Designed miniproteins, single chains. Designs and how they scored, part 31

Each design is a single chain, and the fold is of that chain. pLDDT is the mean over its residues in the fold that is shown.

## One batch from the design tools (miniprotein)

Design m1133
Fold by ESMFold2-Fast:
Structure m1133 (fold): chain A 58 residues (1-58)
Amino acid sequence: GEVARAVAPVPATSPDELALRVGDRVEILEELPGGWALVRSLATGREGLVPLSYLEPI
C-alpha cells in the first residue's frame, strides 16, 4: 500500500486508534470515511486507525 509518515504526534484516544510519534512510518491499508485511515506501523507491525491529516505521503 501507500507509505506515509506522521507529521504530528497521534494520541490513541480509543482502542481502535494507533498512537504515533512524529516521523513514524506507516503503510496505508484502507482510507475510511471522515478523513480516517487504517494503517500498519512499519516499526511495530501493529494496525489501527489514524486521522489522514496527521499523515504525509512519502
Scores: mean pLDDT 83

Design m1134
Fold by ESMFold2-Fast:
Structure m1134 (fold): chain A 67 residues (1-67)
Amino acid sequence: MLEEEIDEAMALIALSVVKLKAKKENLSPEEVRRELEEMLEWLRSRGVSEEALRLFEERGREYLESL
């Protein structure tokens, strides 16, 4: 339970980092997609849970659709 909460927090922080970079650097939707893919792979390599990875993908997709 606690470890899952930490994994979800890591995923949301990672998404916030991508969003901040996109805003500060005026990234295109294609560049944002690439940043999301690279961040997802990094999170997976760190052993973040599949549930937290799905949360990252879902929220990242919603963000891309808003651009």
Scores: mean pLDDT 82

Design m1135
Fold by ESMFold2-Fast:
Structure m1135 (fold): chain A 58 residues (1-58)
Amino acid sequence: MTKEELKKIAEKAKENGNYRLAAGAYFQAGDVDKALEILREAGVSPETLEAFRRAAAA
């Protein structure tokens, strides 16, 4: 699956309220910032978001 296909899947998942799938697809596509934005909108804590951001940058 291409990065473009993953981003489209993430967008559709977000529209359907499936934030876990959307965030996962954005991470696989390399769009960490959008993945973190989705998780933040889903109510994930700022501390958890910071941990994910650090892990994704490794």
Scores: mean pLDDT 76

Design m1136
Fold by ESMFold2-Fast:
Structure m1136 (fold): chain A 66 residues (1-66)
Amino acid sequence: ATREEADKLYAQGQKARDQGKYDEAIRKYLEAARIYRELGDDKSALEAEINAGIVAIEKAVRKVTG
């Protein structure tokens, strides 16, 4: 996998999050994080993992309040 692929997945995760597609956003962020770790970019991987966690919380809030 390439850094360009990870960057695209991260951007797709952000777009999915903005659209309320929480499961897709989580999946895309975690896919990006995996590739970043394979490339040795632990900072970008951690950022993607944190964003996936935040989206999981957003999904949980929506489930309780929807």
Scores: mean pLDDT 82

Design m1138
Fold by ESMFold2-Fast:
Structure m1138 (fold): chain A 67 residues (1-67)
Amino acid sequence: GHAPVSPETAREAAERVGLSEEAKERAVELAEKGYSPEQIALSLYLAGLVSPEEASRLAEELTRLQE
């Protein structure tokens, strides 16, 4: 497991990937609940808010921003 993603980091990562406002807000909610980068990306993908490529990029960006 990764350290929890901060809500601000989740928003920044989603903005860098170019996600919709709905996807950004959902990513922030999941970060507030303590989800990992991979869990946030997978949850958005399963909700139909991101493509598989966007989900992969989001997980990668979230992981980089936590380093």
Scores: mean pLDDT 83

Design m1139
Fold by ESMFold2-Fast:
Structure m1139 (fold): chain A 97 residues (1-97)
Amino acid sequence: MEEERAWVIAVTATALLAVGQLVEKRLFGKEGIDEETAQALLDRALAAPPSREGIREVVRLQHLLETGKEPSDEEIDAEVERLLARVRELMAQPKPP
């Protein structure tokens, strides 16, 4: 159950970052992918189960929103590992006051 919670937290955090970037792109009209394409990719990522594959889809969406380019599998795996390390760090911290 703890493993599943860590994956859910990682997916949720990444999805919130992707949503934030989508909003920023809409507000400032930055280069990248179109809002419709970004929304479709976000919907796809959110439809993925809370698993390693689900997190990979969200990481891919985030990279596409930032750069407009598809990340390599190695880049996705590296980012997933970084997200898990960050989640472990946050989970090790005491509850925020």
Scores: mean pLDDT 62

Design m1140
Fold by ESMFold2-Fast:
Structure m1140 (fold): chain A 66 residues (1-66)
Amino acid sequence: KIELKPEVVKALKLTYPDKEFSEVMSEEELRAIAEESIKKLKELLKKRKIDAKIGSVEEAIKSWTK
């Protein structure tokens, strides 16, 4: 299990209000959330024609953990 930064837990609760988040989550659950978030961000950037580098799932998880 992976420990999340408190600010990340708050951000996830605001982004996905229909889901429960805790300070400790499984790696599989975090990977699924990161993949979905990156996919959504890529679609948004593509629609707005913004050329921006998006990090990997691993980079996202690393930035979210203590």
Scores: mean pLDDT 71

Design m1141
Fold by ESMFold2-Fast:
Structure m1141 (fold): chain A 63 residues (1-63)
Amino acid sequence: MDMEEVSEALARMVQAIGILEIRRGEDPEEVFERTKEIASKIEGIGEEEAEELARRALEEAEK
């Protein structure tokens, strides 16, 4: 099992959860900060990548 593949799968899952939380009526600012924090803990995901992932979750939820 490749660790990069596992990290990518976890990142996609975290993004999907963020989208779901916003669509359920959670505060977008709280979801952004939580998603960013969780994503930054994934091996291979840096702070900048975590912020981009959280931003994409917010953008996708608004569609």
Scores: mean pLDDT 78

Design m1142
Fold by ESMFold2-Fast:
Structure m1142 (fold): chain A 76 residues (1-76)
Amino acid sequence: APDAPASQEAVDQIITDLKNLIDEARSLGDEELAKEAQKLYDQVMAKRDAGTLTEVDYALYQIQIAVLKLELERRR
C-alpha cells in the first residue's frame, strides 16, 4: 500500500544520496543548493526517527533528490 512504511534499505539509500548531494553541492560552492538538500535531509531524518516515513514519502523524496541532482549537474 502507498501508506506502508518505507523499507530500512530505501530510507538508508535516500540518506546516503542526500549526504552525497550536500557534499557535492558544497564542493562546487553552491551553498543555496547545499542548504536546500540539507533541509530535505533534515525532513527525511525527522520522519525516519518518528517512524512516519511511508512508501509515498519515499517516492516523493526520490523525485526531489532527482531534481536537485539535475540542478547540480547543470553547474558542473
Scores: mean pLDDT 83

Design m1143
Fold by ESMFold2-Fast:
Structure m1143 (fold): chain A 60 residues (1-60)
Amino acid sequence: TKELAEKIAKEAKELAKEIGGEKAREIVAKKYGETIASLSEDEADEVSAKVLEAIDEGSK
């Protein structure tokens, strides 16, 4: 899951830099929301936290 979190976070950060944080959140949720939901609660929380942090960094 750490590798998955890093992969999604990297993509989310790149998207946020190109199209802004709000649109990046929408695209990531559409593309990876089901994958994240299929993880355990702890794993989903870890992935979601890293993705949101990456989007915030990319949008600044």
Scores: mean pLDDT 78

Design m1145
Fold by ESMFold2-Fast:
Structure m1145 (fold): chain A 66 residues (1-66)
Amino acid sequence: TEEEKIEEERAEAERLRAEGRAPPLSPERRALLRGIAETLRRIGDEIDRYLKTGEPPKQVPLVEVE
């Protein structure tokens, strides 16, 4: 269960703190960082395509509403 995983991570973090070490990343932080990495990878792919073809990304108009 997610609740049990959170409990295990809290116990691990508590143990690491007792040993004077930094606690591990939470599942929430890992999900956030993976999301950021995925977004950056997509942006990088669009830039790479633009550099190879000279054509701008087709989704650019979505950024300019006004």
Scores: mean pLDDT 65

Design m1146
Fold by ESMFold2-Fast:
Structure m1146 (fold): chain A 104 residues (1-104)
Amino acid sequence: MVEEIVRVVENHREVTLELLEFAAAAREAGVPDADILVAVRERARELGLSDEEIGALVLLVGLALAVADGGSEATRAAFEELLAALEERGLHEVAEALRRLAAI
């Protein structure tokens, strides 16, 4: 899972950042997480991503939102593993956007 998400982010860095900024703005505006995830999925589809790539980015956004809502220990561990994997690949801007979303 983490390796697949990182690969999709590496191939679609700009799209990933756009989706994370969109999710952050929606969360700050009080939009429910379920509605944010639906909107992220539809936006990714509009941008031409495959169903597999959309799934990976929805999971990425969903992990950050789950951490923002307090998350379980397992959810936080999965999120920290994802952040470490992104940073190891030099995707520091995406990791920072994820931390920002998780802090809202």
Scores: mean pLDDT 87

Design m1147
Fold by ESMFold2-Fast:
Structure m1147 (fold): chain A 132 residues (1-132)
Amino acid sequence: DYKLMAQVALDLARYYLNQGKYDEAIRAAELAIEWAKKANDKTLLSRAYLVLGEAYYKQGKYDEAIKWYEKAIEADPNNVRAYLNLGKAYYKKGDYEKAIEYFQKALDIARQLGNEEMAKEAEKFIEEVKKK
């Protein structure tokens, strides 16, 4: 049941994020993290860290967002979206070298997993950053 509780809290966090209710999204994501840890589900834990990072990103708190995206990758090294979001956060900070580095990591992992859609998204961001 901790797995189900983590899924419900994660869905609630995404709902609040989509509504622009970032403080509520953070609280729901923190609950999802606690339940995912109790469930010993690293995939749910990674997804919960990702949503927490996205909420901080939406608040313009890019250093906090980076911290949580790094934890998402630690929980699930195959979380391509976390690498892509790390690249976006570094881009917002003006660190174009690190932005390209993480978009390249997202591309490499997406290709390794056969995820053509995420690979194309990463390639597009690399091209956009190189124009700066």
Scores: mean pLDDT 91

Design m1148
Fold by ESMFold2-Fast:
Structure m1148 (fold): chain A 64 residues (1-64)
Amino acid sequence: SEEDRRYRLIREALRHELEGKKAFEEGDYEKAIEHYQKSLELLREAGMTSPEAEENLKLAQEKL
């Protein structure tokens, strides 16, 4: 169903957000950026926004 698809997108987005946070904590800012961008892409496909992920992306970009 469309709801099942949406839940899968949200779950995958959350996984990427957690991996991005881990990469950021390890000082791998390029990897953090990739994960945050993928999380935001998946959330947009699900019709959602994440101000927290957007801010985290910005902070990671400022480290490069």
Scores: mean pLDDT 88

Design m1149
Fold by ESMFold2-Fast:
Structure m1149 (fold): chain A 55 residues (1-55)
Amino acid sequence: MTEEQRRKLLEAARKLMEENPELSPDEVLYKAAQELGVDLTPEEIRRLLEELRKL
């Protein structure tokens, strides 16, 4: 995954969290990845979750 794709994923995930507070961070990341057409490995999900926790 490129840094550009990672940034877009985090932006999309943040927006989804604000619009859908009932969704877990995992669900938000999967939804954002689906919207951007990006396949996430479990390791990438773990790293992205750490970044989302800073929000």
Scores: mean pLDDT 75

Design m1150
Fold by ESMFold2-Fast:
Structure m1150 (fold): chain A 70 residues (1-70)
Amino acid sequence: SYQEKIEEAKKELKELEEQIKEVERQIKEAEAAGDEKTKVRLEAVLGILKGAKSFLERLIKKLEEKLKEE
């Protein structure tokens, strides 16, 4: 059902938000250490995670719209 898919996507979104926080923390640590190579790599990872978050947010919105039409 759409409800089950929404619940699964919301769970994945929460897990992804925690991963984003962890990567942001690691970026700050790399910056403090002057490790530019690690910082650049982590910023690339952060970009991918934020892209996945945007995808999940759009998916949830579409599923919620479909659930309201049922």
Scores: mean pLDDT 86

Design m1151
Fold by ESMFold2-Fast:
Structure m1151 (fold): chain A 42 residues (1-42)
Amino acid sequence: SMKEQLQRNLENAQRMIDFSKDGLPTILGTLRSMATLSQLQL
């Protein structure tokens, strides 16, 4: 049924969101550091 398919999709999406919540702050921190270093090297 559509309800079962939506539930599976939700569970998969939640798993991806959980990964993003843990990894995203680290990635953003690295990007900010790289941007600052790039600006200083100019």
Scores: mean pLDDT 72

Design m1152
Fold by ESMFold2-Fast:
Structure m1152 (fold): chain A 70 residues (1-70)
Amino acid sequence: LLEEALRLLKRAADAALAGDFETARRLVEEAARLLSAHHGAPIDAEFLWESIAADPERSKALLEEALAAL
């Protein structure tokens, strides 16, 4: 679940970099659902989206690092 959620967030960052914000938001919402299930508490999809939208390139790099650490 965590690995899948991180992959979705990375794909969302890729979509945002490509200018496909509709796909990026959808992927963030799906990732937030998986993270909520893994954590056992609601994860704020809006906060995740704002974080990725603020710097999608940095977000992608951090997500790649997190995936490599799993």
Scores: mean pLDDT 81

Design m1153
Fold by ESMFold2-Fast:
Structure m1153 (fold): chain A 66 residues (1-66)
Amino acid sequence: EEDLEKGKKLLEQGKYDEAIRYFENAIAKDPDNAEAHRALGIAYLKQGKEGEAIPHFKRAQELEAA
């Protein structure tokens, strides 16, 4: 959670590269954290990297589906 929360604050500040690093760390600690995958996708979209964002959004959806 700490890495995810820090990443979200960095994302709000427009520090996308730093936010991505924190979201990647959150995923490394908990690969099933759907929120971290979604946040990583959003960070890539904010950088205009749609192709890199898509697989993270798909993974988040898979993890959130019961």
Scores: mean pLDDT 83

Design m1154
Fold by ESMFold2-Fast:
Structure m1154 (fold): chain A 77 residues (1-77)
Amino acid sequence: SRAEAEEIVERAKKEMDEIFAEKGYDGFGEATKIFMKTVEEVRRLEDDEAYARALILEVSQHMADLQVEALRKLREG
């Protein structure tokens, strides 16, 4: 359902936050696996392709923001 797809997106964003907080840029590989699994689960749970794409873009943007911040910290360390 849509609600389940939204819950999975929020969980993925939280897990990505925790990984980047703990591991910084070294967490990139683990966060990528979470992203890929989230894409599969959203597409399985949401039949509206446009809405599924919007949710996937939201997670993608969140991951991009975390990567930018991790790279900034890497340059400063």
Scores: mean pLDDT 86

Design m1155
Fold by ESMFold2-Fast:
Structure m1155 (fold): chain A 50 residues (1-50)
Amino acid sequence: SMEEVQRLQDEMTYYMTKAFFSRDPSKSLEYLKKSLELGDQAAKLDDELE
């Protein structure tokens, strides 16, 4: 649904922000990976809808 795509995009943005402002390279990479996974899920779900 559109609402789920929006939620995934919001979560992606959240983790991307944490990655950018993290001073720990290891934590930054972890957040970036999470953001990327959420972004991929959002794109895949959006593609299935339209």
Scores: mean pLDDT 81

Design m1156
Fold by ESMFold2-Fast:
Structure m1156 (fold): chain A 75 residues (1-75)
Amino acid sequence: MEELERLKKEAEELAKKGDPRAAIVYEQMGYLAWQEGRLDEAVEWFEKAAELAEKLGDHQLSKTFRAAAERVRAR
């Protein structure tokens, strides 16, 4: 989980600064967790990305992340 640990620290730093890039880092964590077969964690990261995107006014990006979470649930 070396890459996931790095991304988590990066997301935490960006979130502390209110940086919208934090949502993109959560998305990357979701895909990595999905690739590792950690489906519950992948869903959690995509949902966090969607919530942050929604708060920042990016409704289309939020819908994209929610769709990714639902796709993981279908596996």
Scores: mean pLDDT 78

Design m1157
Fold by ESMFold2-Fast:
Structure m1157 (fold): chain A 93 residues (1-93)
Amino acid sequence: MDEEKLREAALKAFELMKSTSMTGREAAEYIAKELGIEEVSLEMAAELLEKVAEVLREKGEEYKKKGDYEKAEELYLEALALEDAAEVLREAA
């Protein structure tokens, strides 16, 4: 599986969750559809959302070190939302 494509799909799913009433389970279905893969487990989707959250936290720390606290806070909140979505997917698995 292409990790970059999966990461991009996960970020799109997160934006849909922010702008709509999309659940973590629906986000997993969206990711699977975008990847054209019928056999993506919910646990695998959860692990990849957690990986995206880790990357966002790292970028947040970089912005914080540069004094951009507003951007750092935005990325931190985005990471928390992805971690919450991953938890829901793990429970559904």
Scores: mean pLDDT 72

Design m1158
Fold by ESMFold2-Fast:
Structure m1158 (fold): chain A 77 residues (1-77)
Amino acid sequence: VKEEVEKKAKEAVEKAREAIKKGDEEAARKALQEAYDWMIEKMKELGHEIDEEEAKKAKEEAVKSELEALKEEIEKE
């Protein structure tokens, strides 16, 4: 489970980085959002108590933070 989550997250980050390098910030956001949606669904399947409103807010903040961090890293390269 953790291994699958880490692999999915890594793939999403790499996809987002490529999209940002191409100037497609919307595609980068989509990739990150899809990965977080998948992770939330997986946690629910494992019986974790997920507050839908809290999960949505955490997802939005995590996607925004990760997108900004990736943009900063790419700009420094």
Scores: mean pLDDT 75

Design m1159
Fold by ESMFold2-Fast:
Structure m1159 (fold): chain A 91 residues (1-91)
Amino acid sequence: MEELREEAKEIMKRILEEFAKAYAQSKNDFERDLIRGVALLAVATFAVAAKSLPEEQRKAFIEGMKEAVEETEGLPEDLKAEILAVLDSFA
């Protein structure tokens, strides 16, 4: 399970770091809201896919994603809270 948790964390952290970078480069509220929406959809997609895993593997995968959210710098705190709420619904 440790390997799956670390893999999920690495993948999600890379994705979230790209969204954090895009968010920092955004020029207006429309671009920021678009980036927020796409980030939430990406996280929800991974969480839905994880439901196909056995319970222990699903929990490890979700935990890895949560660690990535907590460790990623540059994301708005309210977006982090929304992402964590989505992940909690699939744990």
Scores: mean pLDDT 84

Design m1160
Fold by ESMFold2-Fast:
Structure m1160 (fold): chain A 114 residues (1-114)
Amino acid sequence: MALEKAREHARKALEVDPEVGSLLLRVIDLIEQNKPVDEVLAAIGEVAAKLPTASPEAQRHVREAMEALAEYTKEKYPDVAAAFEHLARLAQVVLEGGSATAEVTLPDDVARRW
């Protein structure tokens, strides 16, 4: 159910910002296909890089999707869940006119905790 909620918000993001929405759907597809954690974290980094230039509507949908993905992954992959929680917070900060320089550390940094 949390994964479907994330997919719904990703689809809404795709309608508002096709680039951000497509990257977000890719993250969801990688998780659903049980792809390696490093590939998932790399895709998360791509979404984070595009957040500052996305519309407020797209940023809101990214935040909602990231919160849902964090809930979905928290039991099995707590480090990935933490990355999604960080992205949700980053999206909220950007929505409020905050600094675009706040970024998730490189995927390799997070992957080393696995």
Scores: mean pLDDT 73

Design m1161
Fold by ESMFold2-Fast:
Structure m1161 (fold): chain A 64 residues (1-64)
Amino acid sequence: MTAAEEVALMVEAHRAALAGRLEEAWRLFVEAAEESLRRASARDGVDPEAVLEEIRRDIEAAVA
């Protein structure tokens, strides 16, 4: 995913949230966050797969 595509996802997530489509907004935020975390993890030496798995578990707990 390019930086421009990531920004587009975040903008669309914001619009979905403002429209009351919270589940769609959350899904789009997660996709954007996954890409941001991959970039941050590559810079800081953190395992992006482990962080993404943690976030996924938190999301599943939040929507259950």
Scores: mean pLDDT 69

Design m1162
Fold by ESMFold2-Fast:
Structure m1162 (fold): chain A 70 residues (1-70)
Amino acid sequence: SGLEKALAALETALKSDDLTTLLAALRELMQIPELPQEVKELLEEALKSDDLAEIKRLMEEAKRILEEQL
């Protein structure tokens, strides 16, 4: 499912410390139509950030919400 794909992509991306890799993963995640609105808002906020730690914090929050939906 789209949610399982999103969770796997988040888990993989969060293992990286490369900003370019994280932003690429965020752009791919935003293409998944099944994402809950709250998750989409967190990922959109992460895309607007240049702070690696902030991006990871927002992605971890999105991952937590997705795990609750599965």
Scores: mean pLDDT 83

Design m1163
Fold by ESMFold2-Fast:
Structure m1163 (fold): chain A 95 residues (1-95)
Amino acid sequence: VELSKEELEEDVKKLEEEIEKHPENAEAWEALGRLLEKLGKLEEAAEYYRKAAEIAEPKHPQRAARILRRLAEVLKKLGKDEEAAEAEAKAAELE
């Protein structure tokens, strides 16, 4: 089931408000990354996934590893193969 572009953009705004109030909420950063990816904004999605992984790493390293693997997939779509390999290597270290 796919949300309309309009609904996705509204969800993005709500999550942006959430991260302004609770910047430590890694799940909100990850969710925003996923919505941006669905909107085809892959470079922005990559930035939000990086931030989500950084926030999650100290308390939830396995969650950070999953986010980093998703980041690597987005980076490969952007043709940033070296950055993708670095994200995958870091994810493996956190497992």
Scores: mean pLDDT 83

Design m1164
Fold by ESMFold2-Fast:
Structure m1164 (fold): chain A 86 residues (1-86)
Amino acid sequence: MTLVITIEGASPTLIAGQALRAIGLELDGASVEIEIEGDKLTITIGNLTDAQVQEYLDLAKDLRERGAEVTIKQEGDKITIHIKFK
């Protein structure tokens, strides 16, 4: 399964933290691509387990409850999570 996470309006600290988290998944055999454009972070992660995908979905839902705009789309084997801060 492939997960694409886009975060907009994030602080440099939040961007760095999420990038480091994604890099950690490479140690578990995931394929990770990171793109940073100003305050926008895009992370593409391949070869995720169902448990790893669920952890990201749960985090996205928590961020939504805390006031972020979160959109989740599933198209076949690809899940896209778009998170936008204020």
Scores: mean pLDDT 77

Design m1165
Fold by ESMFold2-Fast:
Structure m1165 (fold): chain A 82 residues (1-82)
Amino acid sequence: SASTFRRLLNAIKDRVLEGEDIRALNEDPGLAAVIMAYTRYLDLVQKGAPEEEIQRARDEALAKAKAMGPEVQAILEETLAG
C-alpha cells in the first residue's frame, strides 16, 4: 500500500528496518525494486557522485515507482523533492 511504501522510505532514510518492513520487501518484488533504486540514489548523493550518475539513478527510481502505480510515484516524488 501507499502507507507501507512511505514507512519503508522513512526506514531506509533512518537506516533502520523493522521485521515487518523486511517482510514487506521480501513479499513484493516490485516494491523492493523501487526501494533498491532509491537506496542507490541516496548512496550516490551521499558520496558526491557526478550529477549525471545521480540523475540517472533518480530517473530509474521514478520509472520503477511509476510502474507500481501513481500513488507510489507521488510518494517517491515527494520524498525526492523534500
Scores: mean pLDDT 77

Design m1166
Fold by ESMFold2-Fast:
Structure m1166 (fold): chain A 99 residues (1-99)
Amino acid sequence: MKEEAIKLLEEARDLLARAGELSTDVFEQVDIALIDMLVTLALKLVEKGRYDEAIETLKFALERVKQLAERSTDPEVRQLLNEAAKKLEEAIKKLEEAK
C-alpha cells in the first residue's frame, strides 16, 4: 500500500511536469510548480511514516490542482491536470488504507 501510494505520487509528478512544459501561461506554470512542491513534500512525509501530515498536504495539493484544471484554457494541460488530480485522489486513499 505505501509503495502503491509512492508510485501514484510519482505518476502525478510526471503529469504535472508535462502540464508545465505544455503551458504557455506563466501564472499557470508557477501554480503547477507550487503543486509539485506540495507533492514532493508529501513524498518525504510518506518516507518518514508521517501519513496524517502527508494526507493533509495531498488534500491541499488536490484542491489546488482541481481549481487550476477548471481555469486552464488549454485542453491538453487541463487533461493532464485532471489525470494528476485522479492520481492524487488514489494516493490519498492508499495512504488512508495503510493506517
Scores: mean pLDDT 88

Design m1167
Fold by ESMFold2-Fast:
Structure m1167 (fold): chain A 82 residues (1-82)
Amino acid sequence: MVTDEELADALSAMGDGLLNLGMYEAAVKTAQRAAELGNPNAYLVLGKAYDKLGRKDEAIKWYEKAVEMGNKEAKEYLEKLR
């Protein structure tokens, strides 16, 4: 048995792992599913993945959502993107 919260946490963790492997498109897909399930960390993963893909506008949007959810790390990334 897995709750939506547990599934979202697992998907967010997989997204982070995919980022570390350089699989940015797969990280976007996985983190987007986690975000749809309400995981706040998924917004940070989405921001990082879009940033690595050179899609700065999308990265800024997702970092801003992560900051709204209280993610201090996302604020530092958002500030670096100007």
Scores: mean pLDDT 81

Design m1168
Fold by ESMFold2-Fast:
Structure m1168 (fold): chain A 76 residues (1-76)
Amino acid sequence: GVAAAVAALSPTERAVLDVLAEGPRTVAEIARALGLPRSTVSRAVRRLEARGLVTRDPRTGLVSFDAAGLAALEAA
């Protein structure tokens, strides 16, 4: 389930997902919300994207939950 997948995440990756639960945000907005360097957040977002948990719009920079990846975790 989602809880098992979240338990496998780093603290930074989990914090990014918690911010995104409030709505889509850019890497810069997530970094500001968490008080972390943009490089740290960018790495966490790339790891989450590789896991299929988030997607990033290259035009707007908005990061959001990946509907297919989230649905797969909820189904597991």
Scores: mean pLDDT 75

Design m1169
Fold by ESMFold2-Fast:
Structure m1169 (fold): chain A 63 residues (1-63)
Amino acid sequence: SEAEKLEQQAKELYDQAVQLFDEGARAYKEGDEETARELFDRGVELARKAQALYEEAKALRAK
C-alpha cells in the first residue's frame, strides 16, 4: 500500500539520520565542531522528513 511505502521511506531516512547524529557526536568529541554542526543539521533535516512521511502514512491509514 501507499502507507507502507511511506513508512519504509520514513524508516530509511530515520536510520540515516541516526547514523549522521552518531558521526556528528564523534566529530564533536574530536573537537571538530564545524563538521559536527553540519552532520547534526543534516540529521535533523532527514529526521524531519521521516516524521512528515510517518504523519502522511498515518493520515492515509485513517481515511
Scores: mean pLDDT 87

